# Designed miniproteins, single chains, continued (2), part 107

Each design is a single chain, and the fold is of that chain. pLDDT is the mean over its residues in the fold that is shown.

## One batch from the design tools (miniprotein)

Design m7719
Fold by ESMFold2-Fast:
Structure m7719 (fold): chain A 71 residues (1-71)
Amino acid sequence: SMEEEIERLQAELIAALESDDPYFGKETAELLRRLKELATPEQLARFQAAIDEVMDRRGEKLRELREKLKK
């Protein structure tokens, strides 16, 4: 179903963000564009909130590592 496809795309994007693959940035943007074509605005808003949570968590750990490398 479309709902299952949307959930799969969300899971793949979350996994990509958690894997720290810098080359996945462009592919992730394309996957996000496809998701926007399939999902409703409400589904997209919920997904964006989930991405923000993952990015905040990943960003904090990455910032800590970056600061430790400077010292």
Scores: mean pLDDT 68

Design m7720
Fold by ESMFold2-Fast:
Structure m7720 (fold): chain A 92 residues (1-92)
Amino acid sequence: SEAERLIERAGELEREAEEALARGELEKAAELLREAGRLLVEAGRRLLEAGGDEEEARRLIATGLGLIARAYRLLGEEEEAERLFAEARALL
């Protein structure tokens, strides 16, 4: 399914982000985490639109928001990061 492809690609980007972090490439890691998070949010929304598992969809969206929050934190944008983490927690 399209949602499965988005989840797989998000996993690849998350692995690339961890490699960038290991090299001290904070801006690159943030871009990769933000993209991975956006793909997971899209996957969750697609599952909701298709009448799929609502709990799984909410978990995917929450995970995606968490990755985007991590990206903001890496760039020193703590207030935005906390806001996104709070939004993610509200979905679980």
Scores: mean pLDDT 89

Design m7721
Fold by ESMFold2-Fast:
Structure m7721 (fold): chain A 72 residues (1-72)
Amino acid sequence: SEMQEKLEKYRKEIEEEVAKLSKQELLDKIGELMGEAAKKRYANASKQTLRDIVINTLVGKKIIELNKELLG
């Protein structure tokens, strides 16, 4: 479907962007997306775990946005 194609493209773009980020940039992104409490919670997490959190959070938000566009 068109929605699935948009989601797949978005996921690939985010994975590429997130792969370029440092651990500090990933933590800052978590702070922006989930708040300072989440940033503190994940401060000692591995870089891979931080990437996964950012990717899953952004993709989840994109799914909500696309569903909202379809339903009004």
Scores: mean pLDDT 83

Design m7722
Fold by ESMFold2-Fast:
Structure m7722 (fold): chain A 77 residues (1-77)
Amino acid sequence: SAAAEAALAEARALIAEAERALRDGDVQTAKSHLQAADRALREAERAGAPGAELREVRDRLSTLSQAVQAAEAAQRA
């Protein structure tokens, strides 16, 4: 569906922005984009996005979430 395609595109764009923010050391911006990407992924899932594309985005979110958590913890140490 067009709604599923739009939500997947939004999730992928937000993941890319979160990756850029994390690379630049902006953990708070990365965290914000990650939360927005998770919301977009849920919208894509509700809209019936293909399982393979949902798995791809979910895996990227999981990896990025762990990296953001590690960076956030390092800043608090």
Scores: mean pLDDT 88

Design m7723
Fold by ESMFold2-Fast:
Structure m7723 (fold): chain A 88 residues (1-88)
Amino acid sequence: PRPPSAEELQRIREELPKLFKEFADYLLEKGVVTEEQAEKIKAVDLEGVKVLEEVVKKILEEKKASEEEKKIAEKLIEFIRKLIAEWA
């Protein structure tokens, strides 16, 4: 596994807010989150990631996701949290 280049990290910084907005809008449309929770996710900050983590865990529990799927989701959220912390 190679570390991401500076150019790759810059691209992630530009694309991550777009993905968070798209996902927050999707969750709001499906009635999974409140408008307040969606706005927090769209902020792309540590509080928004915490809201996203709680929402994802709730969805996985309701869908009876495997322990493997839950671990993958937790690793992905931790990666995103670490990435956002580097920008603060």
Scores: mean pLDDT 76

Design m7724
Fold by ESMFold2-Fast:
Parts: structure tokens; C-alpha cells; sequence
Structure m7724 (fold): chain A 84 residues (1-84)
């Protein structure tokens, strides 16, 4: 289902952030770990992105874009741009 694909994409992004961003705050790390475990909501994902910072997020997104649905990536980028 679409919702299952979105949840898996968010988990994949969270896992890559945990593995590839070396200097994560304890709060960001905790929220990302909850997302990977499937214990977090979309709101918690957005808060984790704010704590990580959009620059680091975009760097990770570019590294994994080939593993994600292009439409989902575009939707995420537009959403993030709307929060600036």
C-alpha cells in the first residue's frame, strides 16, 4: 500500500541519517531510532529533520535517492521547502 511504502521510505531515510551523520544531537538520534523501529509518527520525523538540519538531510537524501520512489522524494523536497 501507499502508506506502507511511505513508512518504509521514512525508515530508510532515518537509518541513513543515523549511519551517515556523525554529529547528531541526542534528541535527533533518539527520534531517528524511534522512526527506524516504526514507533514514530510523521510529526516526529519532521522534528528529527529540524534537529538534524536541512543541509545534512539533503546531503543524505542525495546519497539514497536511487533507493527511493522519485515521486516520494519530490514530495518530501516540496514539503521541506514549504517549512523554510
Amino acid sequence: SEADKQREALRLIAQYLLENVEDLSPEAKERLERIVKGEATGDEFLEALRLVGYEKFNEVLEQIKDKLDPEFIERLKKYIESLK
Scores: mean pLDDT 73

Design m7725
Fold by ESMFold2-Fast:
Structure m7725 (fold): chain A 69 residues (1-69)
Amino acid sequence: SLPSDEEIEANALLIEAAVLYEIAKRSTDPKVKEENLKRLEELAERARSLGHDDVAAQIEELIKEVKEK
């Protein structure tokens, strides 16, 4: 069985978040980390605007993990 269009959209957002999270977490350059954190925050807002509140919440947890280090 294939995922729905809604599930595909949600999964695409989570994949993008995972990539940004890995770059932010592995980077030792404060500017690269700050840039990718900003992109994660923008992605969380986008997820909420699209009605994917659960995805937005997951992205917000990733942001917290990067900030805690």
Scores: mean pLDDT 84

Design m7726
Fold by ESMFold2-Fast:
Structure m7726 (fold): chain A 63 residues (1-63)
Amino acid sequence: MSKQQLSDQGQQLYQQAKKARDAGDYKTAGELYNKALNLFIQAGDDAGYDKLVADLQAAAVAA
């Protein structure tokens, strides 16, 4: 699998995680965020990783 394919999969899971969070399904959102982070790490996608982590930090402060 190419780094681009891993990054694309991570982005898809990240989008699904945000939708689950918006629906109030925090358990599913957490699982999807975890999978997306792992894919960004495997891809070496620092930008995708940083964006996801920033979104999680913003949500933690807002809670």
Scores: mean pLDDT 79

Design m7727
Fold by ESMFold2-Fast:
Structure m7727 (fold): chain A 83 residues (1-83)
Amino acid sequence: MITLEEAKEIVRSVPGLGDLPDSTIEAIAEDLVELYSRNVSRKDAVKSLQEKYGISEEQAEELWEKVVEKDIELGVKELAEAV
């Protein structure tokens, strides 16, 4: 499960988004966590982020890709710690 702090770091790592106000970075991170926890499709998540924050499709796709990659990484780590 991805945390809000991990989502904030993902937002800061995307070119053009790291320079946004901290309040905007936090809002995007909160929405990323919510969308991911709701199991929305990549296409719907990307569209939602573009419409709400006015970011590019490329930026929204990169955010979603990094969230998915981070959750997979955390899942692999959790399984390794359980075994």
Scores: mean pLDDT 78

Design m7728
Fold by ESMFold2-Fast:
Structure m7728 (fold): chain A 100 residues (1-100)
Amino acid sequence: SSRVERLVREALDIVEYLVRLAKEHADEETAKKLEELYKKFKEAVERKDYEGLIETLEEIIELLEEMIKKEKDPVLRDQLEAAKLMLRAIREGLKQLLEE
């Protein structure tokens, strides 16, 4: 599905951006966890494991919520909040398309 492929591509771009932000601004443990989840997400995409893809995206969103709670820079917090809303919208869109 071209719609599924577009949403997956958008999620990959956002998560890659978040990995870069975490490496520059988050603690090393959080950055490593996000990088590991990003690799797991890419593997699920390559295998067309849509259940694993959605589960990994949910784990990324949970980690992002933890990052937001620890973030003291209001500009970075707003960027993380925006990314979280976009990933949540993508997750819901993927669930809707894959349940049909």
Scores: mean pLDDT 86

Design m7729
Fold by ESMFold2-Fast:
Structure m7729 (fold): chain A 69 residues (1-69)
Amino acid sequence: TKEENKKKYDDLKKKLDDFEDDVDRRSGDALAAAPTPEEGVRRALQISDDAKPKIDELKKKIEEAKKNY
C-alpha cells in the first residue's frame, strides 16, 4: 500500500542519516587519533571510500521507494 511505501521511504532515509552520522563520527575519530595529520586524512578518506557503496545503495533504495510512494 501507499502507507507501506511511505514507511519504507522514511525508514530508508533514517538509515541513511544514521549511517552518515556514524561515518562522520568514525572519520572524526580517525583524524583525532592519528599520529600525524597526513595519516588522519588518509584514514578518514579510507573510511569515506569504504562507506560509499553502502551510501549509494541506500540512496538507490530511497529513490526506488520514492517512485512507489
Scores: mean pLDDT 82

Design m7730
Fold by ESMFold2-Fast:
Structure m7730 (fold): chain A 61 residues (1-61)
Amino acid sequence: SSELLRLVAEYIRVVGDEQQQVIAVRQDSSLSPAEQAAKIAQIQAEAQRRIAQLQRQLAAL
């Protein structure tokens, strides 16, 4: 269905954005390891919230 294709596209975008942001944090030499871990945790928490919303939409199909 067109809705399924939309959800798949959004999922791919969320995962891609998460990976790109994590890589950027890991490459930021101005951040301590603790600061990198904290920022990565925030990025992962946001991605998890977005994925949970998409999973709810999928379950409603």
Scores: mean pLDDT 89

Design m7731
Fold by ESMFold2-Fast:
Structure m7731 (fold): chain A 80 residues (1-80)
Amino acid sequence: SEPSMETLVEGLRQLIDELAPAELREELLALVDALHTKYADDPQKLREELERLATLLLRRDVEGLRALIAEHSADIAAVT
């Protein structure tokens, strides 16, 4: 069975705390909240976006993380 969306979101927050560069941690946590808010009515898209974030974190793709933050900058500003 797939993990619940709440479990996936909390797992990503833990992964950000463990693997994210310190200078991006606050923005990446805000990104998780922004994605959860933006896709509240589209759980498939939310899961896809959260899995994309997890993949970048696991690969330690700092430039990919910066690009994802930039892509969602307006959504992040709305939750911070």
Scores: mean pLDDT 84

Design m7732
Fold by ESMFold2-Fast:
Structure m7732 (fold): chain A 74 residues (1-74)
Amino acid sequence: SPEEARRLAREAMEKAVEAISLIRQGKPLDEVKKVIEEARKLLDEARAHPQADPRFVELAEGAIKEAEKLLEEK
């Protein structure tokens, strides 16, 4: 369903935001990397969905890229 595809993308975005929060709190890199990996898996599922919403996928990818960039800048 379109709602399921959007849910997966939103969960990916929420995990990316969580990773950014963990980075800002100075949490261990292994903990942050696990959350980013979870976000990537959810994004892959959202993209693979037959009714993938391009806008939600784009927002989730953007959030994950921001988290990955912040991690690399440390």
Scores: mean pLDDT 84

Design m7733
Fold by ESMFold2-Fast:
Parts: C-alpha cells; sequence; structure tokens
Structure m7733 (fold): chain A 75 residues (1-75)
C-alpha cells in the first residue's frame, strides 16, 4: 500500500514535536521522492519548507519555497 506524501509530512511533523529530528527528516525525504512523481502541489512544497526550517536547514527550506512559488506563478 502506497503512503501518500501528505501522510509522510504529517508523520514528519509528529517526529519533530517528539524531538526525533532524524526520523522527521527521513519522512520529509520520502515525501520529496513521491512528489517527484506527482508534482505541482504548492501546499506540500510549503509544508516541506516549514519542516526543513524547523530542522535548521534554511537553505533546503528556501529551495522548497521557491518551488512552491513557481507552481503558483504558473497558475
Amino acid sequence: MMIEANQLLALAQKYLQQGDFEKAEEHIREAEELLKKVPDNALMYLQIADLYEKLGKDEKAEEYRELAKKIVEEI
């Protein structure tokens, strides 16, 4: 059974709240791989950006914010 990207992001947020930053990052990366196959969800990219910012990975967070902005700009 395939896990949807939104479910992986929800799990990542839960692990961040528990202080398990390594598992949070792992689930974010799995969501990224799923989104490569089904692109054009600006809300999911913003959620990934917020999670990377909370992990202290500001450069990665900015990359995902720019990806989300490009999707919105094409609409």
Scores: mean pLDDT 74

Design m7734
Fold by ESMFold2-Fast:
Structure m7734 (fold): chain A 68 residues (1-68)
Amino acid sequence: LREALKEAESVRITASPSFMGLVMAGIVIAEARREGVKVESIEFADLPPGTVVVELKLKDGSTKTITL
C-alpha cells in the first residue's frame, strides 16, 4: 500500500462497516495524508469484516485497486 501511495494522486476507499474496517480505513487515510495523496471518497459496503478496498488514481493517469 505505502509504495503504491507514493505513485498515487488520489484514492477512493471502501471499507467494511466493522470495527476493524474502520481501523483499517483510518490507517489508509493516515498513510495517504502522510504521502500527500488526496482522499476523494470514503464509502462503506457489505465486505468481509476488516476488509478495505483502495482504488488509486496514479500520477500517470492509470488506476490501480488494492484489497487489504
Scores: mean pLDDT 79

Design m7735
Fold by ESMFold2-Fast:
Structure m7735 (fold): chain A 87 residues (1-87)
Amino acid sequence: MAERQERLKKAFEELEEELKRIREEIANNGLSPEELARLEEEYKRRLLEALREAGVPEEVLRDLERALETGDGEAAERAERGLLELL
């Protein structure tokens, strides 16, 4: 139990920091739309991989993936709630 909770907390913190770093890079460097799209795709893959390794259920990962691929706000809310339940 303790190991899983520690890994989940670390994964969430790292992902939040990574997201903020990406947003800062975009704001400061004025990346092209193509560079933005590639960065977003890379981040999406790393996000899903890190969460899966931390033991997030596939159901939550599926909702998150749908939100990232389609921009589905409802899927994003479901994923966020599922992640919070694991903390």
Scores: mean pLDDT 71

Design m7736
Fold by ESMFold2-Fast:
Structure m7736 (fold): chain A 72 residues (1-72)
Amino acid sequence: MSLSGEELVEAAREAAGGAERLSAEQATRGLTDAGLGPKSARAIVAVAQRVAGGAERISAEQLREGMDAASG
């Protein structure tokens, strides 16, 4: 199953209890709960953290940018 970047970001936010910024673990969990494999979820979160300048927590927007960057 594949979801749009917007749907994946929403799932990650729900896993974090609706938080505006997510830890890497919360984002990874949300993406895997939405149907991504754990390797893909970790890769997307790593890209999103780099887009965020290495921040420990990432926003939903930065996670979406990481998704878009990972897909091209």
Scores: mean pLDDT 74

Design m7737
Fold by ESMFold2-Fast:
Structure m7737 (fold): chain A 65 residues (1-65)
Amino acid sequence: MDVVVSGANGFEKTVTVAEDTPVVDLAKELGFEVEADPSVTVKDVLADPRVARPGLNGFSISPAP
């Protein structure tokens, strides 16, 4: 699925990822340090943004328009 990733350094990029991709793995590939449970996936964050908010340190994921 296509998602928009943004971060605290002014980073913004549309990426194609599997919905079951762990958020921590996606963040690390893009150079971000996040404190998220490895079981939290892109699908989980898109369904309930509250789940990952405290651990993302300005890293965010939203649906592509």
Scores: mean pLDDT 71

Design m7738
Fold by ESMFold2-Fast:
Structure m7738 (fold): chain A 85 residues (1-85)
Amino acid sequence: SEAQKLLEEAKKELEKAKKSTDLDEQQEHISLAGVLAREAASLVKDEEARKKALEALEAGGKSSTLEGAIKGLEEALEILEKALG
């Protein structure tokens, strides 16, 4: 599905962020992972899973730390993966 493709691309961008040694590149990959994860969430029919994923993305987006942003993305991606099968 399109949602599964967006989820896999979001995971790929998150892994690029974790492997990057350049802060600007890390932030760019985190930002892109967040956009892709939000798009995937918008295509999820399970309302509860969609709300939980968006809440995790919101928490990550409000974090002033790289670690907090990554944690929010990881939580959202796990919720979306379980919802999509």
Scores: mean pLDDT 86

Design m7739
Fold by ESMFold2-Fast:
Structure m7739 (fold): chain A 67 residues (1-67)
Amino acid sequence: MIEVAPEDAEEFAASVRALAEQHGATAEVRIDGDRVDVTVHLPEDATPEQVVALGEGLRALAERFRR
């Protein structure tokens, strides 16, 4: 769960979904005002490298969008 400016929440959600899809995963993003909850579902055959890359991407997005 992360705090994001309400006007940026939709852009953040779209970016998270695009990143997950790029790595063969699916993302569910729930927006509650300025709070965003992200749940990522990895494929059962996800490699450690894919998990790390996706995690780093999500961290970079969180840093960019965090208030």
Scores: mean pLDDT 76

Design m7740
Fold by ESMFold2-Fast:
Parts: C-alpha cells; structure tokens; sequence
Structure m7740 (fold): chain A 72 residues (1-72)
C-alpha cells in the first residue's frame, strides 16, 4: 500500500542519516544521490508540490554537507 511504501522510505532515509551522523557511512556522491532519490519519492507519495520537494531536497543536501564537515 501507499502507506507501507511511505513507512519503508522514511525508515531507509532515517537509517542512512543516522549512519552518516555516526560516521559509519561516508557522504559519497552515490550515497547522496540515493538519499535524494528516496526523499523525492517519499515527498511525492506525500503529495508535496514540486516547489516543496525542491526546497526540501536543497535543505537535505545542505544538512548532509554539514554532517560530512562535522565528521571531517
């Protein structure tokens, strides 16, 4: 169901962010691209507009960059 798909994506996004914060996963271009793709899919399933999706993805990219800088 749509709800099951949203819960799975939310869990995968949270697991990736936790691993990045804990320094267990590196913020490589591939990891960032996968995280962005999952976040876009989740926001689309939630009925967010293109503008809201673009804004949220920009914030997510900035947050990942901050996490990477803190772990360097």
Amino acid sequence: SKQEEMLKLQQEIQDTLRALVEGKLAATPAVVADLQAKARELLTLQGKSQAEIDAALAELRAEVARIAAANA
Scores: mean pLDDT 87

Design m7741
Fold by ESMFold2-Fast:
Order: C-alpha cells, then structure tokens, then sequence
Structure m7741 (fold): chain A 100 residues (1-100)
C-alpha cells in the first residue's frame, strides 16, 4: 500500500544515514527521530492503540537490524510514549534558550 511504501522509505533513508554515524548517542537520537516520524504518519491513519502496536513491531525490527540493547530501545520508546516528558523537555529547551 502507499502508506507501507512511505514507512519503508522513511526506514531506508534513516538506516542509510545511521551507517554514517559512529557516535552511539547520536545514533539513538536518529533512531528516536525516525520512530517519531513513523509514529506521526501512522497517527494520521490509525487509532492510538493500533499505532502503539505497529510502533512496537517496528522497534523490535530496528533493534535486531541495528543490534541495539534492550535498554536503549526501551528508552527511545518510553520517550516517544511519555507526552509529559516530551512537554518537560520542550519547556526546558525554551527556558535554556531564554537564558542566553
């Protein structure tokens, strides 16, 4: 389907980018951004529950492909699910920028 093609295109582009990154912290940020982009696309077509199910399957596939630890992938998924943590992070970033 066209939706599946979009998701696969996002994955392919990010996986090629990840091959060029040697820093593990930067790799995890890129994985998080990839998953956030995929989640945004899925959220336009599916319920929150269906999105969570599909995101977990994609994360399991990425964990195997990128040889990520369970701890690393769990942290990325937790950050994506916790909207309050995302809000706190945005507030902290805004406060930090205003302090300059």
Amino acid sequence: SSLEKVIETIKKKYLELLKTITDNKIKLLAVGDMLARIKAVLSEHYSDEEVEEKMNKIAEELQKELNLSQKDIDKVLEDLKDESKLTESIVKLVEYLKSK
Scores: mean pLDDT 74

Design m7742
Fold by ESMFold2-Fast:
Order: sequence, then structure tokens, then C-alpha cells
Structure m7742 (fold): chain A 77 residues (1-77)
Amino acid sequence: MGEKLRLETLDRILEKADPSMPEELREEFIKLTNEALENGAPSLEEAVFKAIDTLLKEGKLTEEQAERLRRASLTLS
């Protein structure tokens, strides 16, 4: 995967999982995924999973949304 295309790839994951997701939540997800990659996550999938976990802990994602995001990331990888 291209590091420079992370935003586009993450946007596709978000659209696949929940196209009605609020913009603020999308931005937070992308930011957390980038932070995970900067902190040494070995793959985009693992970075996405870390971002999902963080948002779940903050109460910004439902468990249902988290499951959809995980499935979307696996499908689009």
C-alpha cells in the first residue's frame, strides 16, 4: 500500500463500512490510523484496528460500526 494514499484508502474503508458517518468521526479515524502507523504499526490493517479500538474506548464508535470497519479494511486491502 502507498503511504501517500492512506487518506484515500481510509476514506474508501469508511464509505464501505458506513457512508453516512459524520465528517468529524471520519477525520478522527484517519488521524488515529496515521498516528498508529507513525508509532510503528506494521500494516495499514493493524493501524486501522488500533484506531477502531481507540474510538470504541472514547465512545465515538459503536461495536457494530467497528465490526463493519474491520470487514471493510480486510476487503479493500
Scores: mean pLDDT 77

Design m7743
Fold by ESMFold2-Fast:
Structure m7743 (fold): chain A 93 residues (1-93)
Amino acid sequence: AAPTPVLSEEELKLVIEAIKKTASPREVETLDLMEKNLSPEELAELLGQWLLARRAREEGDDALAAELAGIRSEAEAREVARRAAREFYEELK
């Protein structure tokens, strides 16, 4: 299988805007702060982690959220997060 490509700045913006539609005003402020202060690569990774944790929380599965937070290596976290961000972006189409 091909590696998960890094999201472009424009793709990241679409992901953030989609999240903002379901986010509280405080969460929107946090997302704006992340977009301004993080590199595109770091932003994609953190957004992916946030999306996975939020989805687990929305489904009421705290165990899944804890499992996702328990990812042991930075490389594994980056891979899982980039995949989550990419899958979310593809759902927006």
Scores: mean pLDDT 68

Design m7744
Fold by ESMFold2-Fast:
Structure m7744 (fold): chain A 94 residues (1-94)
Amino acid sequence: SELEKLKKEAIELMLELIEELKKVLSPIADSLSPELLELLRRLSELGQQIPKAKSLEELREILREISRLTRELADLLGSERLRELAERFEELAK
């Protein structure tokens, strides 16, 4: 189904995001700001909702929120790669 295909693509993109976050956060792991930790917490919660989405509309809303939070992380961390990933989540939500 279209929903199952989009879930698979979203999960694969989340794995790419997690790998990039590990790379950019590793050097600063002992000095993460409360704002950064809150964004990471919200992103983690949304990622866990991807397989639970019951409709394309619900999944697209989740992906738009993931895109927004990833853009905020990109701005805070100065990461062009995170910005590119945010744009890919936004495109996937269309």
Scores: mean pLDDT 88

Design m7745
Fold by ESMFold2-Fast:
Structure m7745 (fold): chain A 84 residues (1-84)
Amino acid sequence: MEVVIELDESMDDEGLEKLKEKIKEYAKKGADKVVLVDKSGRLTAEQVKELIKAAEEAGVELEVKLTDDGSKDSKEAKKVVEEY
């Protein structure tokens, strides 16, 4: 089962923790892959790293699709995704 999660707004620490829990919940329901779409273009490199770690701990594949708005934050987040 593949699950798509779309992010339309910038994410604070509480939102990040809730998203990690959601990824773990989908993994428990038998999801093989979670596709995260950052429509805001504001997801930070640190937030991407935390989400990757949560997916690895849950045993699910994570694919992160970033919107490139030309910002520095977008470029740093892309580097993290490329290293994954």
Scores: mean pLDDT 71

Design m7746
Fold by ESMFold2-Fast:
Structure m7746 (fold): chain A 77 residues (1-77)
Amino acid sequence: GLSKEAEETLEELTKEILEGNNLPESLFPALKEALKRILEERNVEPTPEGVKELVLELSRNPEEFFRAFAEAVAARE
């Protein structure tokens, strides 16, 4: 699993993405799960730096992110 510091970084970045895109807070768990899933699928280092790099990469290539987010939302309904 992620380190405590990486989990805290993931939660902060998830919150920033929601606020920056005017998404409802009810989507926080689904967005966090989508980001965590992408971290695991890409074998990203489970550190704060790895989480930040993933978020930056997804901002450049959002297609994969939106797919994972949609799947995470569907799984929580």
Scores: mean pLDDT 73

Design m7747
Fold by ESMFold2-Fast:
Structure m7747 (fold): chain A 70 residues (1-70)
Amino acid sequence: MTVVTYTYKEDPKTGVLTVEAEDRRLLTQFPSLDYVVEVVETARRHGVRFASPEVEVDRKTGTLRLEVLE
């Protein structure tokens, strides 16, 4: 798969994020949204390309869309 869409769910009490790919593969669990941003920036520095220049975060629905080009 050359483009992967990610969704997240945030625990309102702990702030912990669960991130899942659209194929329902549990990708990983992150301690915060700031940690997710750090991981994305590290991936960019190692040459990973994103289909969109924008990271779309909807805090009302608890969705984060990140499309990665492999």
Scores: mean pLDDT 58

Design m7748
Fold by ESMFold2-Fast:
Structure m7748 (fold): chain A 61 residues (1-61)
Amino acid sequence: AYIKTLTFKKAVDVAKVNDEVNKLGLGTAVALGPNQIQITSTPGVAVKASDRIEEIAAKFA
């Protein structure tokens, strides 16, 4: 699985990010802090899925 940590200038709605990411089968998101999330991709998902996850996270920040 691909793991990436994203940091934002504002608090991010991790619950909404995780819900959207799960609906698309891309992976999961967990809160590391008020403005920081860690995203774990679904095993076997293409590298481009990480870009899609980042787009979703930015939408809810």
Scores: mean pLDDT 70

Design m7749
Fold by ESMFold2-Fast:
Structure m7749 (fold): chain A 65 residues (1-65)
Amino acid sequence: SEMQELLKEALKELGIDPKKTKFNPLTLQGVGVTDEDIEALGVLRGEGGKISNELALKIWELQKK
């Protein structure tokens, strides 16, 4: 899906390993990332505050292009 491609690109641009970093799924849902997108890419779920906001902002920026 388009969202899965955006999530992959955002993680790549930020240099984040999704298997080593936890993200708040509610923060990601705020930019349209679904639970299916999180599961498909093996993104770890948790309370990651600042890093979750950085990922959400990058996805939002990529959506505008």
Scores: mean pLDDT 77

Design m7750
Fold by ESMFold2-Fast:
Structure m7750 (fold): chain A 83 residues (1-83)
Amino acid sequence: MTFRVEIRTEEGGGEKVAEALRRAVEQAGGRVLSLEATPDKVVALVEAPSRLQAETAAQAAKAEAEAAGVKVYSVEVTEAEAP
């Protein structure tokens, strides 16, 4: 299934969250189809076995970014049509 993951951060946090999300998605058995990072926002299309894996990866990325000192304001995971 394809999911859209949107993570909003403080300014300067986007790149750290983007790298954390790539690792977390791969660890959850998924793949990143596309990823766009701005200084304060990351939007990714991810392929995952289920919504649970996509949400788990998004939360893991949030936790890793916060451990690195980045403030995360929101995490949204929605079902998306594959490109």
Scores: mean pLDDT 82

Design m7751
Fold by ESMFold2-Fast:
Structure m7751 (fold): chain A 65 residues (1-65)
Amino acid sequence: MTVAEARELAYEAARAGYLETGTEEGAAKSASQMGHELIASGRASVDAAEAGAAGGLARALRDLG
């Protein structure tokens, strides 16, 4: 998968984590977990998952803050 696809998945995960916990830490944990799942399932490379998770989290925090 591409960095852009990983970013969208991490964005949705971060947003869900923020809505569930009310915290930026919850958003970050959910984005990181999505990145790890993408690597573990072989759907993304480490580089794509890390870039996607970071970008998705940043966008979610910008939209929610």
Scores: mean pLDDT 84

Design m7752
Fold by ESMFold2-Fast:
Parts: structure tokens; sequence; C-alpha cells
Structure m7752 (fold): chain A 101 residues (1-101)
């Protein structure tokens, strides 16, 4: 689990740098990969609710920073894509948490 947390943090940091460099395609791909990795880690039968909630928190913090950078870049379309992707991924995480309680 700790290795998955570090990989998600790395992907989020790379996505933020991609936005800063104007590479919105790369930023979206990295953000999708972070979301997919979070869901994959949460679906592991050995993952605890506490570990999944930690993953969710890390992802939410990264998403907030990424959305902030996109807003600063004036990319309203990209902000919308990030928000929809985050909403979908977080809904899936909440469903996984509920099933494991």
Amino acid sequence: MEEKIEEIKKLMDEAIEAVRNGDFEKALQLFRKAAELMIEAAEDPNATVEEIEKLKKIFQEGAGKLIGEALSAGREDFVRELQELARTALKKIDEIIEKKK
C-alpha cells in the first residue's frame, strides 16, 4: 500500500508540472493513471478501509492542487475534465469503502 501511495503522489506531482509547462494532454493522462492506480489499490482484497481512506485523501489533495493550477492557467475546459474525472473516481472509492465496512 505505501508503494501505491508514493506512486500516486509522484503521478500527481508530474501532472502539476505538466500543467505548469502547458502540456494539458500529459497532465490529464497522468491524472487518469493516478485515479486508476488508486481504484486498483482499493480493490485489492487485502486493502483495509483505513488504507483506502488514506489513498482517497492523498488523491483529493493532489486533485485540488492540479485543479488550482489549471484554473490559474485559464483552462476552464480542462478544469471541468479534471473535476468530472475526480468525481467519478471518488464515487468508485466510496462504493469500495462501503462494501468493505
Scores: mean pLDDT 86

Design m7753
Fold by ESMFold2-Fast:
Structure m7753 (fold): chain A 77 residues (1-77)
Amino acid sequence: KEKLKEAGELLLELEKAEKEGNVEKAQEIRKKLTELFDEYEEVSEEASKIMGEILKENNYESTLDDLLKLGEKLKEI
């Protein structure tokens, strides 16, 4: 639960960093997301599918929405 919330927050920071043109910040955030992806793959099929989509598309706008929805869903449960 905490890891998915952190991933959602990191995706928001990634979008902000990309809009600001902060390449170094964006790279740091991508590394953190990759580390969380490894953890999610071991514990949740739904999380691993979303993480795979983030890595596959490299499109933070689409995958951010999907990940935030998953994070919100887990917070309510």
Scores: mean pLDDT 61

Design m7754
Fold by ESMFold2-Fast:
Parts: C-alpha cells; structure tokens; sequence
Structure m7754 (fold): chain A 94 residues (1-94)
C-alpha cells in the first residue's frame, strides 16, 4: 500500500539522517534535506510518482554535494547512495 511504502521510505530517510548526524553535518543542511523529503512525501500522497522521483533526484544531488563539501568517508558516501537507491526502488514500485 501507499502508506506501507511511505513508512518504509521514512525508515530509510531516518538512517540517512543518523549517518549525517554522526558525520557532524550542520543542522541547516539537514533541514534542507528534510524539506526536500517532505516535498517528496507530499507528491507520493498525491499519487504524483513523477514529481516524487524529480524531488528524489534533487535530494540525491544535495546528498552528493554535502558528502563532497564535508569530505565524508567513502564508506559513508556509499551507504548514503545505497539508501537513496532503495528509496527510489520503493517509489518506482508505487
């Protein structure tokens, strides 16, 4: 169901947040990411899968920028990208 998909996506996003917090990424950059995540969830709840995927591409771009700017370890960067990939698969299956 859509509600089950959203719940799973929220769990994956919490893992992204935890990784970034442990890496000491500033709260204002986490806030920007949370804003995009909220926008993506609004698209999903409206049945707008294309809009959700577009917002997810913006989230991935911001995550890559954050990882580069803060020199995140390669292992953390790979884990972040894997979590985004899993979220994208869930969105595409809705």
Amino acid sequence: SMDDAIAEIQKLFTQIEDLLLKAKVPGYELAQLMELFSEMLEHLRAGDVEGALETMEEMERLLREIAEKHNLPEEVREELLELVRQMKEIVEEV
Scores: mean pLDDT 88

